# Designed miniproteins, single chains, continued (4): the designs that were tried, part 54

Each design is a single chain, and the fold is of that chain. pLDDT is the mean over its residues in the fold that is shown.

## One batch from the design tools (miniprotein)

Design m13865
Fold by ESMFold2-Fast:
Structure m13865 (fold): chain A 92 residues (1-92)
Amino acid sequence: MIERDKNYIEELLKKIEEGDEQALKEFVETMDITIRRLIEVYGPEIGALVLAYFFKQVLDKETLEKLLEILEKYSRDKEAVALFKQYADKVF
């Protein structure tokens, strides 16, 4: 786990909870890139699991479900989000 990424997610999560539209846009763009990159590097199953285990360390289940709803609504990479959701459900 990269400690800098954990701190970044914690700060971004606080801004999203405050209703920051810029933070929401940045989060969606970052997640689309991150999920796709992990799938490309590790394959679809392992890539999705790596991200799910990372989020399990920084988010509770209720917060993850809210973020998944945001990604399903605003993401440009619906296939990557669906795959991530499938494996996140098994980890949480």
Scores: mean pLDDT 75

Design m13866
Fold by ESMFold2-Fast:
Formats: C-alpha cells, structure tokens, sequence
Structure m13866 (fold): chain A 80 residues (1-80)
C-alpha cells in the first residue's frame, strides 16, 4: 500500500475516534493523546505518534481502532 494512503487511513481513523470521544464526553486525557497522535502522524513523526497511541491504549485497552493505528504506524516506521 502507498505510504500516503496508509497515513491518510490512520488520520481518518484517529479523527473519527476523536470526534466520537468529544461527542460522548470522553476521557480528557484520552482525547489529549489521540489529538497528539493525529498531529504527529500528519507531521510524519511516527515515533511520537506511536508513543501517544500507546498511552491512549493504556487508558482504553479495548479500543480496536487505537490497536490497529499502532500496528499501522509500526509498519510505517519499519518501512523507513
């Protein structure tokens, strides 16, 4: 898959997750880490994105979107 397409998929998934969390009065710390991860992915800073995604997953360990985003970001780092 093209790296740009994969990055866009991660950004969309995180943006949707963020919108849901904001709409449902989600955990502010979780929201903060998802926002930071989204900004880092958009900047191409996958290492920083991974750190924030892991922190978000610690807060919401059953969140499938966060787990999938971590796997996708790890693959982008491996392809560097």
Amino acid sequence: MDEEIERAAIEIALAVTLAVERSTKGNPELIKHIEAALAAVSAGDYETALEHLRKALEIDPDNRVLRTAIEMVERLIERR
Scores: mean pLDDT 81

Design m13867
Fold by ESMFold2-Fast:
Structure m13867 (fold): chain A 74 residues (1-74)
Amino acid sequence: SMEKPKSLKERIQRLLGVKEVSDEILKKLKEYLKTKFKLNDQQIKDFEEGKMLLSDLETEQVNDLIKLLKELIK
């Protein structure tokens, strides 16, 4: 793609419809990916860098992630 990939922070902002995402929310997201989805450190890095997309996850995993993110922004 000729466009620069959006940062993880921008991707989460777009997904949740919020103006700002704190570093605490990003930290909790990474912990969730590691503990619930069992992603290794390289897979988490790939997700941060945009090499792994949300579409690469199963539909149930995407729904659980969205629920978690909505709860974290309460």
Scores: mean pLDDT 69

Design m13868
Fold by ESMFold2-Fast:
Structure m13868 (fold): chain A 68 residues (1-68)
Amino acid sequence: SRLELFLEAARRIAPSLSPEARAALERVVAHIRETGKPPSSELAREFYAKMTPAQFELLVAVMRELQA
């Protein structure tokens, strides 16, 4: 599923993130693991605010690799 791809990509990129970005990512991961659903608008906004463009590009690249 898309959420499973996200969780695996998150695991792979976590060591490359700042402490603030990693904390935000861990909150999104915890929400997905707890609910099985995408993050709320508030949680998604917090996550996006803590990520740099390069970190988003890395996340997307890893998700593409996992789909191949």
Scores: mean pLDDT 79

Design m13869
Fold by ESMFold2-Fast:
Structure m13869 (fold): chain A 86 residues (1-86)
Amino acid sequence: MLRVGIAARGSEEIKRTAEAIVEALNAAGAEAELVEEVDLSRYDVGVTLSDGENPSTEVRARDDEAAERFLEVVARAQPTLAALLA
């Protein structure tokens, strides 16, 4: 299973969004969980969500193989992820 660590920085709202993303990725066949900080020694992919003055989403993959597997999982989760970002 692809292991994904998701960190949220900022408001309680961005943390709730991160929780929903974790659920969507797990439903799509990944092993996703909330983390305080992304650690690519423990996870194949790390996602950091930030809000506030400069909202951003940062995705880091351990290697190209992990990145390709993540794109496949995101494609399966895409309808749910699109709804969460609307």
Scores: mean pLDDT 77

Design m13870
Fold by ESMFold2-Fast:
Structure m13870 (fold): chain A 97 residues (1-97)
Amino acid sequence: MTPVEKAFELYVEMGKLLKEGKISKEEAIKKIEEIIKLYEEALKQETDPDIKRALQLRIKELERLKEALKSVKSFEEFVEKETEILRESALEVKKLS
């Protein structure tokens, strides 16, 4: 399993556990930190500049999501913050075109 594949699986698992109320916000933050480390590992191994840029953007998104988790009061509020972060990232990508 590649670091990127493992990061994706951990993110999906974290989201499911948060939705089901099976983990705390503190535990979810630790999971995001673990996911960020996997993307940082992938970034160190990557040679393609476009893929490096995509990995850097994903790390930035995850750092913002980690900070958002500290203040959200519900899973619904978390989803709203995730959507906002992803929308802003999509606009940044569009500006590079």
Scores: mean pLDDT 82

Design m13871
Fold by ESMFold2-Fast:
Structure m13871 (fold): chain A 62 residues (1-62)
Amino acid sequence: MSPEEEIERDLKAAEEAAKRGDSATAVGHIMRALAVAIDLESTDPELAEKMLEKVRETLKRL
């Protein structure tokens, strides 16, 4: 599984958890997505910036 796919999966899980009122689980998924995006900076900084923007947009919707 690619880092991009992993981040998108975690962001989707975060939105689903938030819809159920499970804020702790939603935050957990956001933190995992952030960790993967930060790690990606060392190998693909352009993709990392794109993924960090997706994380930020998801946070604004929660």
Scores: mean pLDDT 82

Design m13872
Fold by ESMFold2-Fast:
Structure m13872 (fold): chain A 65 residues (1-65)
Amino acid sequence: PGKVEPGTKLTGYNKESGGSAEFETDENGVPVLVKADNVSDEDLKKMEEISESFKAAAEKVKAKE
């Protein structure tokens, strides 16, 4: 329980910065960054950290099943 279906597409858009990011859930329901436009290297690193946190959380939930 609590898993998102694989292949679910999520789009984030920030009007203030003009940046956009597209994520797609993998076979484990973890959002993975697919595409980013007008995003700084610093923000890209932050997005990578967030994705890593989601992956760790999803693995922990799976281990409890």
Scores: mean pLDDT 67

Design m13873
Fold by ESMFold2-Fast:
Structure m13873 (fold): chain A 71 residues (1-71)
Amino acid sequence: SIIAEIEELKAKAKELPGNGSTIVALLDQAIRALKAGKYEEAKKLLLEAAELASFYDKELSEKLRELAEKI
């Protein structure tokens, strides 16, 4: 599921040298939005997380953008 994929990427975000806690918080908000049926909010949160991740991990950023496209 998309939620399981976000949980995996959340674990990876925790290991970043910066922005990790902020990215994790955005991903937790995205999971809550998905569970509430707020798909546009979830997509926005994933894209915000991807932007912050792009400064430290291009692969993580790309995977977050791919998940947003699935919504």
Scores: mean pLDDT 86

Design m13874
Fold by ESMFold2-Fast:
Structure m13874 (fold): chain A 89 residues (1-89)
Amino acid sequence: MTDEELLAEIREALEAVEAGEYLVNSEEERRDVERALAGMPIEEAIRRGMSHAAVVVAAMREVLAGRMSIEEAFERVEEYLKRKIEELK
């Protein structure tokens, strides 16, 4: 897949999230995702301990804005997920 095709796929996924075409486990998770969609930076979402879905949305927005590479976004999301899993012990 080209970078152009991958960016188009990320944009399409973000548009689906904006349309509410995603699974939400709680009202708190929905509000976190809405805050990420409203422009919250990935660093702020991570600092606030927001839902994994919200951090993914924030990462996608950073990539589309040209502030973060796709690879860097994946690394940050994976690191956050590992941290959240460890907190569930």
Scores: mean pLDDT 74

Design m13875
Fold by ESMFold2-Fast:
Structure m13875 (fold): chain A 62 residues (1-62)
Amino acid sequence: MAEEKAREVEKKAVELAKEKGVTEAGTEAGRLARELLPDYRVRVFVTEKDGEVIAKVEVEPR
């Protein structure tokens, strides 16, 4: 349940990073994560390594 939503946020973050860069993608994905997972503590990480974008979402219950 929450993990599925976290994976969707990760996919969106990668797409946004390709369009607008890692910083903008992290900000926008963070907002999306708060909307989709309001009862959870969510951390979104977006980084670029060797020309590949990597996104990771961590979810903890409140």
Scores: mean pLDDT 77

Design m13876
Fold by ESMFold2-Fast:
Structure m13876 (fold): chain A 61 residues (1-61)
Amino acid sequence: AAEAAAQARADALGQHYMDLVKEVIPEAEAIYDAVKAAGGSDLEANTAYSEFLAKKIKEKL
């Protein structure tokens, strides 16, 4: 059915996104740790983490 084919494509895209997240998370965590090690606040570290993660995922899409 057409619906089954559409669902399979959606599942494949979801898996690709999850694979990208898994690949990027360690790098994003390194950024978080670096900000904290430099004396940054939790807010600054979380902001850097989120911005890095979003940027890298967009670049790989």
Scores: mean pLDDT 77

Design m13877
Fold by ESMFold2-Fast:
Structure m13877 (fold): chain A 63 residues (1-63)
Amino acid sequence: SAARLVAEKELPVVEALLEKLRKATDEEAIQIARENGIEAKDKEEAIARVEQRLANGRAVLAE
């Protein structure tokens, strides 16, 4: 499906973003999240939102 092709292309980018957020300070994580269209008040929320995007992408690929 088109959704699967999009997920396959975007999944590595989302995984790289999650790694980057995990290594960042709280302030850096908020800035990185904002640059990627994610509104987060702290690093924990930024990571949670990206983990949700990753889980959704993996769910599309699970078939």
Scores: mean pLDDT 79

Design m13878
Fold by ESMFold2-Fast:
Structure m13878 (fold): chain A 63 residues (1-63)
Amino acid sequence: MKESLKGVLAQYLRGKGVPADEAERLATETVDEAVARASSDDDLPQKIGELFPKHLARWRAES
């Protein structure tokens, strides 16, 4: 399931013009941080939603 979430997020980022390698990295970092902070797998989508804007904003500031 976690790998599927990384794939979906990476595909979304590619659609926004993020290069494939950076999209995969951002997706992996976001999902891995969400997994580390989630109390259970049921909490994972909410944690991804909270963390994704933070990782995206950081990437945009560094680009």
Scores: mean pLDDT 75

Design m13879
Fold by ESMFold2-Fast:
Structure m13879 (fold): chain A 95 residues (1-95)
Amino acid sequence: SERERQLEHLERALELVRKAREILTNVRSPEALLRVGELVERAIELLREAGQLDAAEEAQRLLEQVGSGEVSLSPDEFFGRLEELLERAREEVEE
């Protein structure tokens, strides 16, 4: 079903966000930061593919604000907000 496909995309997005968080927790090199950014951007694409356009826009805006220095968040706060967005998106699809 379309709902099952959307849930699969959201689960993959959550896995990518968790992997990004793990990388940043263990390694703080420029190469690790680039990889974290790539994983987060792919998770945002998966949110769009799941039809969760509002959540994807909010996540993209958060990434841009943190990247520009407009918003100062710790890694835990940043990934916490992303995981919360993904959980809300999953709950909306599971209805």
Scores: mean pLDDT 82

Design m13880
Fold by ESMFold2-Fast:
Structure m13880 (fold): chain A 71 residues (1-71)
Amino acid sequence: SAVEVGRRIAEEGLASDDPEVAAEAVERAGTAAVASGDYEAALEILRHVLETSEHPLAREAARRGIESIEK
């Protein structure tokens, strides 16, 4: 599913030692879901990052994505 693929991409990025790579992976996963018109999947991926991630930049990317979708 799109949710599972996006979640895996975000988790793989979060496993990186580079916080910028982690943030980019989160942003990319959310953007891909939004571009496909699947706002529900995008929100689920971004909320999952906020539940599981300790990376400040990844959390900021997820927060910005949620704000953009929920406008």
Scores: mean pLDDT 75

Design m13881
Fold by ESMFold2-Fast:
Structure m13881 (fold): chain A 75 residues (1-75)
Amino acid sequence: MEELEKRLEELRAEADRAAAAGAGRETVARLMLRALEEAEKHVDELAKYEGTKEELRKLLAEARARAEALESFPL
């Protein structure tokens, strides 16, 4: 988990740097989607218990929907 958390933090830092450098909402959303895709691949490593895995998958799906909305919509 710690290794994946570190990678997600690095991707978040890249998104923050891109935004600070004047990158558009679409670029930030794409970086967020990449981070979410990586987390989705490692759900089994992030959670040992089935109930926790389902909860984590739900949170990732909600986060992905928000990132996709940010990329697709002007808000």
Scores: mean pLDDT 65

Design m13882
Fold by ESMFold2-Fast:
Structure m13882 (fold): chain A 94 residues (1-94)
Amino acid sequence: MPLASDEEVEKFIKEGRLEVVSGELPEIDLRLLATLLKDLQERLPNLSPKERELLLGITEGFALMIATLSGARITEFTEDKLKLEAIGKTLADY
């Protein structure tokens, strides 16, 4: 699977498309999240409204799984932006 490059991850962070607050995520988890955002950005322009809704739902599901496993929660998800809060691996923030 083609993962996002270091430059692509840095670009998403610099542009505010991928934001992590209150701490840091593992580098691999940031790269996986950037890869999801990259795939979403590349595919969305060529999709019908129904296909866009399905792809957004699928992408949100994968992002939620990665965030949860990396000890973060999603605070904002849109076509252009994913914002996460680093909370560790505790269920206290459920």
Scores: mean pLDDT 79

Design m13883
Fold by ESMFold2-Fast:
Structure m13883 (fold): chain A 82 residues (1-82)
Amino acid sequence: MRVTRHTVDVTANDAEEAGEAVGRALAPDLSPEEVELAREAVRGEAGFVFDRHPAPLRLRVDVTVTASEDGVLVEVRVEVLP
């Protein structure tokens, strides 16, 4: 089992942009599969944030990737920065 933790600060106008920016930042450190899962998880979580706050937003995104024999689990926390 491998656990990696990452924090990425991004400025984005929508959930898609946030997911793409985080995926790009993590690409050097993660496999392509892990990057795609992280991008999708960030897009989902950021979607709820952009539904409640006007763009553009400064976001702190915490990504935890757990790789095991059962597959890859990605956990994401999105925080709005001042």
Scores: mean pLDDT 84

Design m13884
Fold by ESMFold2-Fast:
Structure m13884 (fold): chain A 57 residues (1-57)
Amino acid sequence: SVEELIEKIRKEPDNTQVILEALRDLPNFSPEDRIKLLEEIQKIQTAVGLAVARAHG
C-alpha cells in the first residue's frame, strides 16, 4: 500500500533506491495516493536538506 511505502521511505529517507522505486510505481497508484506519496517525499527531502544545512552552518 502507499502508506507502507511512505513508512519505508520515512525509515530510510536517504535510500535513493526506495525513492526511485516509489517514483517508478507512481502510475500504479490512485491520483490521491500519488499526491500523498509525492508530498511525503518532498517533506522528507526538505527536512533532510534543512538538517544538513543547519549541521554545516
Scores: mean pLDDT 74

Design m13885
Fold by ESMFold2-Fast:
Structure m13885 (fold): chain A 82 residues (1-82)
Amino acid sequence: SVAEKQQALQDRIAQLRQDVQDLIRKYSNMPLDVQMRMRMIYLTLDTLYSNAGNPSKVNDVDSQSTTVDRSFQDIKSSLAAS
């Protein structure tokens, strides 16, 4: 149902927000450009969390949250490889 998809998206976005905060705490001395990208990801996730509560935006939130997750994983992998 749409309600089940909304809940799943909200849970996923909440988990991503937690993962972003955890990564910031783990890499307190990350480069400034990476810090700015992480802040942008966090702000985007905040907007997506709000939009996940709107049934008409569910598919757009799903697509955008997947894109944001990929961007976050790329940053996480780059930091781990350094």
Scores: mean pLDDT 86

Design m13886
Fold by ESMFold2-Fast:
Structure m13886 (fold): chain A 70 residues (1-70)
Amino acid sequence: DKLMLKAYYEFEESIWKTWKEDVERQIKELEDKAKKDPENRGLYLESAKRIEEILQEAEETMRKYKEFVV
């Protein structure tokens, strides 16, 4: 049932938006740490990049799910 899938997507999108905001905040915190600690800058930026890649994969998954439902 497409209507049930759409309702489920809308629910997941709400949870996703909250998670995305939290993840974006974490990336920003790591970038700020990279600015304050030049010795460990590479480690913080690498961590931020890995989290950003996870975010991008999650966005792609949500995009495909929306295309499937809509």
Scores: mean pLDDT 79

Design m13887
Fold by ESMFold2-Fast:
Structure m13887 (fold): chain A 95 residues (1-95)
Amino acid sequence: SLEEFKRQLEELVERFRRALENRDYSTAQRIHMELLDLAYNASPEELPVVAEALRRASDAAYEQSEKETNPSHSRLLRGMGDELRRVADLLEQQS
């Protein structure tokens, strides 16, 4: 169901947020790729739900970027946020 799909996406976004909070950027990059794969394969009914999840993930990446003291890591996090936001915007145009 769409509700079950939304729950699974929420779990994936929460795992992304936890990876960011733990500064486990290797895991965060893997989840980032999983979110993008989900966006690429989303059905029309799933597009709005995926777009919302990508926006929340983007916000989390930006928040972590602002807290990150390592300039290279901060740039990586901002890059992830930018890509997630760009893809979310694209999905919203197709919804």
Scores: mean pLDDT 88

Design m13888
Fold by ESMFold2-Fast:
Parts: C-alpha cells; sequence; structure tokens
Structure m13888 (fold): chain A 74 residues (1-74)
C-alpha cells in the first residue's frame, strides 16, 4: 500500500509537471476561445432579457451590470 502510494505520488508529480506546462499554453488558447464564446452567450442573454423590457434604459442597465460582473470575474 505505502509502496503503491509513493509510486503513485511520483507518477502524479511527473504528470502534473508535464500537464502544468501544457496547461499554461492550453489555458491561454482556451481563454481566447472562451472569451469569444462567452461574448456570444452574453449577447444572446442580453437580447432575451433586455428585449423583454423593451427599454433603452433597461438595456443600458443590464449591459452595465453584465459588464461589471464580467469584469469582476476576469
Amino acid sequence: VEKLAKLEAKFREDKRLNERTYEENRKLAEELEKTGSERKAAQAYSAASINESGASVSEMLARKKEEERRKALE
């Protein structure tokens, strides 16, 4: 048991090391894709919610709130 645990820990460490480098590069690419996709999702969501109100004021307010939420999450 201890032998297996130690071996597993070493294996996980090596794997994590390789994944770390890969993850950093992949993360950057995924961030870019995610930003694009999230922009589309936010746009669709805004259109649905704001259009229901049909008001320019509501539209600006909702967009501002979304912007702040997005900014805080970024």
Scores: mean pLDDT 56

Design m13889
Fold by ESMFold2-Fast:
Formats: sequence, C-alpha cells, structure tokens
Structure m13889 (fold): chain A 85 residues (1-85)
Amino acid sequence: MTPEQQAQQALQDYLTAKDRAMRLSGDGNSSIEEIEKAWQDALKALQRARDLAATYDPDLAKVLDDILEQLKKESERILKRRKEM
C-alpha cells in the first residue's frame, strides 16, 4: 500500500468512528466509558491519517491538524456534558 492509500483508509476509519461516537453521544443509554472509547477511536484514526498525509501532502496534513484540534475540543465538551448528567 502507498502512504496515500493508507491515509485514505485511515480517513474512512475516522469517518466511521466519528459517526459511531456521535451516535453513542446522543444515546441516553450509552455509558460514559463507551462514549469515551468511541471518541478515542475517532481521534486515533484521524491522527493516523494526518501522520500519513504529512509524508506526501503537507497542505493536507495542516488541514487535518486543524480538524484534529477541533475534534478534540468537541469530544471533550460532549464528554463533560455527559459526566454532568
């Protein structure tokens, strides 16, 4: 596999993991631990995509860095709200 193909797979993994994390975050029956793990999985997949992109497309890596920072802040806000419920 090329780094570009690996990055594309990591982005697909990220989108799938983010969708799951969002779904669990909206589900009143999901545990905090399940929600936390789902967001950790999404962050790890996006980080992998960013690291791979940095090897062939620095501009894309920069865009992914911005998305990663935004996702981290969003996940922290969602987890804080769920812990306070």
Scores: mean pLDDT 83

Design m13890
Fold by ESMFold2-Fast:
Structure m13890 (fold): chain A 65 residues (1-65)
Amino acid sequence: SMEDEIEELYKRIEEIRKKLSPEEQALVDQNLKNLEKIKPYVSDEEFIAALKKLIERLEKRLASR
């Protein structure tokens, strides 16, 4: 169930990423790489919270030019 939620969040991030500029896509890629590095050191709940926070930032970025 937690793995399914993580997969859904990654799909949402990828959908948003495709709508961003190449420079913003590179920043998303760096954020995801950083999250993958911390994954073994955090709980699934903390990791999900971090992914949700990234999505919120990206959605806000899309809403502002």
Scores: mean pLDDT 84

Design m13891
Fold by ESMFold2-Fast:
Order: structure tokens, then sequence, then C-alpha cells
Structure m13891 (fold): chain A 57 residues (1-57)
């Protein structure tokens, strides 16, 4: 089902977001790495909003 596929994708994105946050905490954060992390968080928020919309339907 779409819900199961979205759940697995979300879990993977959550994992990647955690890795990015840990990388930024190590002060190895170039402007490029910060931009990538911000982009990843925006994509994550979009995916979460999509899931909420699908669950509300």
Amino acid sequence: SQEEEIKKAREFIDYLNKVLEERLKKEDGSPEQKKIAEGAKKAYDTLRAREEALRAA
C-alpha cells in the first residue's frame, strides 16, 4: 500500500536527517553541508505534510 511505502521512505529520510544533524554538530559544517541539511529538512517536512493529508482522506 502507499502508506507502507511512505512509512519506509520516511524512516529512511529520518535516518538520513539524523546523520546530517550529527555531522553538523561536529563543526565540520561548510556552508554547502548546512544548505544540504536545510534542504533535507524541507523535504522531510513536505513528506510529513503529504502523509498527514493522505491519512486525513
Scores: mean pLDDT 71

Design m13892
Fold by ESMFold2-Fast:
Structure m13892 (fold): chain A 109 residues (1-109)
Amino acid sequence: SIKEEIKELLKEIIELAKKLKDKEMSQAVVDVAESLLRVLETGDPLLAVGAALRAIGYYLQFKEKDPLLGEALEHLRDAVVAIMRGDYEKAKEHLEKAVEYLKKLLEEQ
């Protein structure tokens, strides 16, 4: 199912984030992705708002330090918004883009 594909993408994002040398950047991505997993499991709108705010906060913190991380965090935020709208296909597209940016970030470190 599309929800299982989204779950697997979020797990991949967490594993990629754990490989980041900067542990603050790693924790930011892990925190957002784990929050998204809880949103998918519960369907709780308050958890979805919390996940979006975490993604925005980390984006503002890291966007100038690392533009690739900024792009990954923006796509994680947009995935939260898509899930809140019930647009799982759009959420999957944003998570696939987050994976691409994280892989590129890992290649540059």
Scores: mean pLDDT 88

Design m13893
Fold by ESMFold2-Fast:
Structure m13893 (fold): chain A 71 residues (1-71)
Amino acid sequence: SPEEEAQRLLDKGREAFAAGDLDAAEKYFMQVLLKYPDSPLVPEALKGLGEVARARGDTERAQAYENAAKA
């Protein structure tokens, strides 16, 4: 189902982030937004993108994703 696919992408993004693979984490979280924009998991993917941006030192981008996740 679309929800199971969105969850799989979110889980892969989180796994990549935990492993320090920021490029892979960003790609998986972005795929949740691009393929499943109406999923209830979109705020969690936006939060993940915020964590990736913070790990890269991009505070402005991190804040934008964190704010979007709360909307």
Scores: mean pLDDT 89

Design m13894
Fold by ESMFold2-Fast:
Structure m13894 (fold): chain A 74 residues (1-74)
Amino acid sequence: MERVEEAIRRGREAADKAEELAKQGSKTMGNLAKALRTAIEEVERAYQENPKAAELGARHVEAITKAAEKVIKS
């Protein structure tokens, strides 16, 4: 439970920062923000139907978030 919630929170923070960078002209950051938002929405939907399936989706969100954080800090 905590892992899914933390992944969503961290993913949303990364998506917000990526969207801010996209407003500065980065198409790559815009695409990354969109991918993060979509993955988070899928995890939230899965959580309503099957919490175990949401855990797999949370790992996917964590991977995209980690990639976003590396690009933002590079």
Scores: mean pLDDT 78

Design m13895
Fold by ESMFold2-Fast:
Structure m13895 (fold): chain A 120 residues (1-120)
Amino acid sequence: IKQQLMEVAYEAAREMGSVFQDILDKALKNGEISEEEYKKLAEEANDLFIRFEDALEQAYKNAKSAEELMETTLKLMEKLIEGLVEIMSRVSEEAKKETEEKLRKILEETKKKMKEILAE
């Protein structure tokens, strides 16, 4: 159960990363940001993902139950989304909104999958 929750969390993080990258690539292509700003924002996003993965591994080791692991994971995902949305707010209001909508959708789908695993 805990290992399945971790797998779902890593899949969600990869999907969030792909969505973030697509939005950032579009902003660069449309001239909304420079190549220098693109690299800086991508590096800041990578730092957020590294911190998320480190915190997730600690949650896995320390959680006393599968329910606790799910709750901690979802809180860590909320924090990751907040950080990624803040980065996109420096690009444009449209990029911020698109990031928030798409990442929130991934979070909702992840919550559903985790609840289904706990019901097994």
Scores: mean pLDDT 87

Design m13896
Fold by ESMFold2-Fast:
Structure m13896 (fold): chain A 83 residues (1-83)
Amino acid sequence: SMEEEIDKKLYEQARKKAREILSDLPDEVIEAAAEAMYEMVKKGMSLDEAAGLVQGIVDEYRDDPEKTLEALKKAIEAAKKEL
């Protein structure tokens, strides 16, 4: 459907953005960041705003990939519920 194609394209844009801003981090963190941005954009946030929030989370926990991943997972759940 049209909505499914839009969702796929949006997720692809989020993945590309995550890879651009987090290229030095593990793939697992990049995928979590992409999902967080995707969920934020679905709630009406711009991709640039979502990228800024995700970058802030990553910068807070940059030296600890496990804590970064936990923080991103929390952001995904918050975005799904209403960030």
Scores: mean pLDDT 80

Design m13897
Fold by ESMFold2-Fast:
Structure m13897 (fold): chain A 72 residues (1-72)
Amino acid sequence: MKIPSREEFIKAMEELGIPRSTAERVYEAILEAKKQENLQEALQELGRKLREILDDEHRAAIAPYIAGFLMK
């Protein structure tokens, strides 16, 4: 599956009510996690960053996008 561009991802996040600056932080966290060779550590670090950046409702809303990045 094609990884969305930064602008495509930010636009999708804005449609979910997530501010652009917050969406950029989420996108960077996902890209950083994808550079990890240890999937368990990558998922734990990403989860921690998402809890810091987003509330519970928005974390649930973006879960399909995160799955798309990880399943490529």
Scores: mean pLDDT 71

Design m13898
Fold by ESMFold2-Fast:
Structure m13898 (fold): chain A 65 residues (1-65)
Amino acid sequence: GKELYEVVSLPPVVRRVLEHDLGLTLEPGDIVEKLGEVDENRVLVRYRGKEVVLPKEWLRFVGRR
C-alpha cells in the first residue's frame, strides 16, 4: 500500500526551485506518496509522477492506501 503524507511546511524559495528545476508545483496542503527514507532527516516522495527528496519535518502522515 501507499503511505500518504501532507506537506505542512514548504519554504517559498524551495517551492520556486521545485517548479523551476523539476517543473513540479508543490504547495502546503498537497498530499505526497512516501517511497522511502534517504537518511534520518529526509524522505523520497512522489507527487504527480515526479520524485523529490524532502525533509521529514515538512511532512505529516495522513493515511495509507
Scores: mean pLDDT 85

Design m13899
Fold by ESMFold2-Fast:
Structure m13899 (fold): chain A 80 residues (1-80)
Amino acid sequence: MYSEKEGAIKMTVLAMELAGLQFLLDNPNVSVEEMEKAIERLEKVLEEARKNITDPRDLSLIDRWEKEVEEAKKKVEERK
């Protein structure tokens, strides 16, 4: 499991990455391939965080972010 410090850093990075994904989805000049790669990377980071983070509040955030990523995947499929 992550240390408290490692968990805090991971959660901060995830929040920033998710904000970046939202910005990417709102930009019509970004390719579907770039969006798919961003989603794939974020999914792997979320899966790793879920296995290593134990704080219930952080796990609730991860659950919410997983749903946002799933919604992003649907939007990307609509652009194919």
Scores: mean pLDDT 78

Design m13900
Fold by ESMFold2-Fast:
Structure m13900 (fold): chain A 92 residues (1-92)
Amino acid sequence: MGIPAEEVAEKALKAVEEAERKVAEILAKGGPAARSEALRYLFEVAKETGDLIGYESEDPWKALEIVKKKTKTPEGYVALLFAEAAILDREL
């Protein structure tokens, strides 16, 4: 059996919160590459977080709904898209 949905959601929300901080740090540092570096980092962490929700949760739809209710950031929204893709892959 996988990780409980509530535990997966807590880990995912912490990962999203750290990603928000890191993206802000990259953008604040500035320079011509800052936006592209921030986007690469965002997509990498979002995929890892989405895979955690979709593949590792014992109830992935429940974990996704918990994260969806609490996150309101681009980092969280992209992670939710990867999570939905992982769940659909798992169910096919």
Scores: mean pLDDT 85

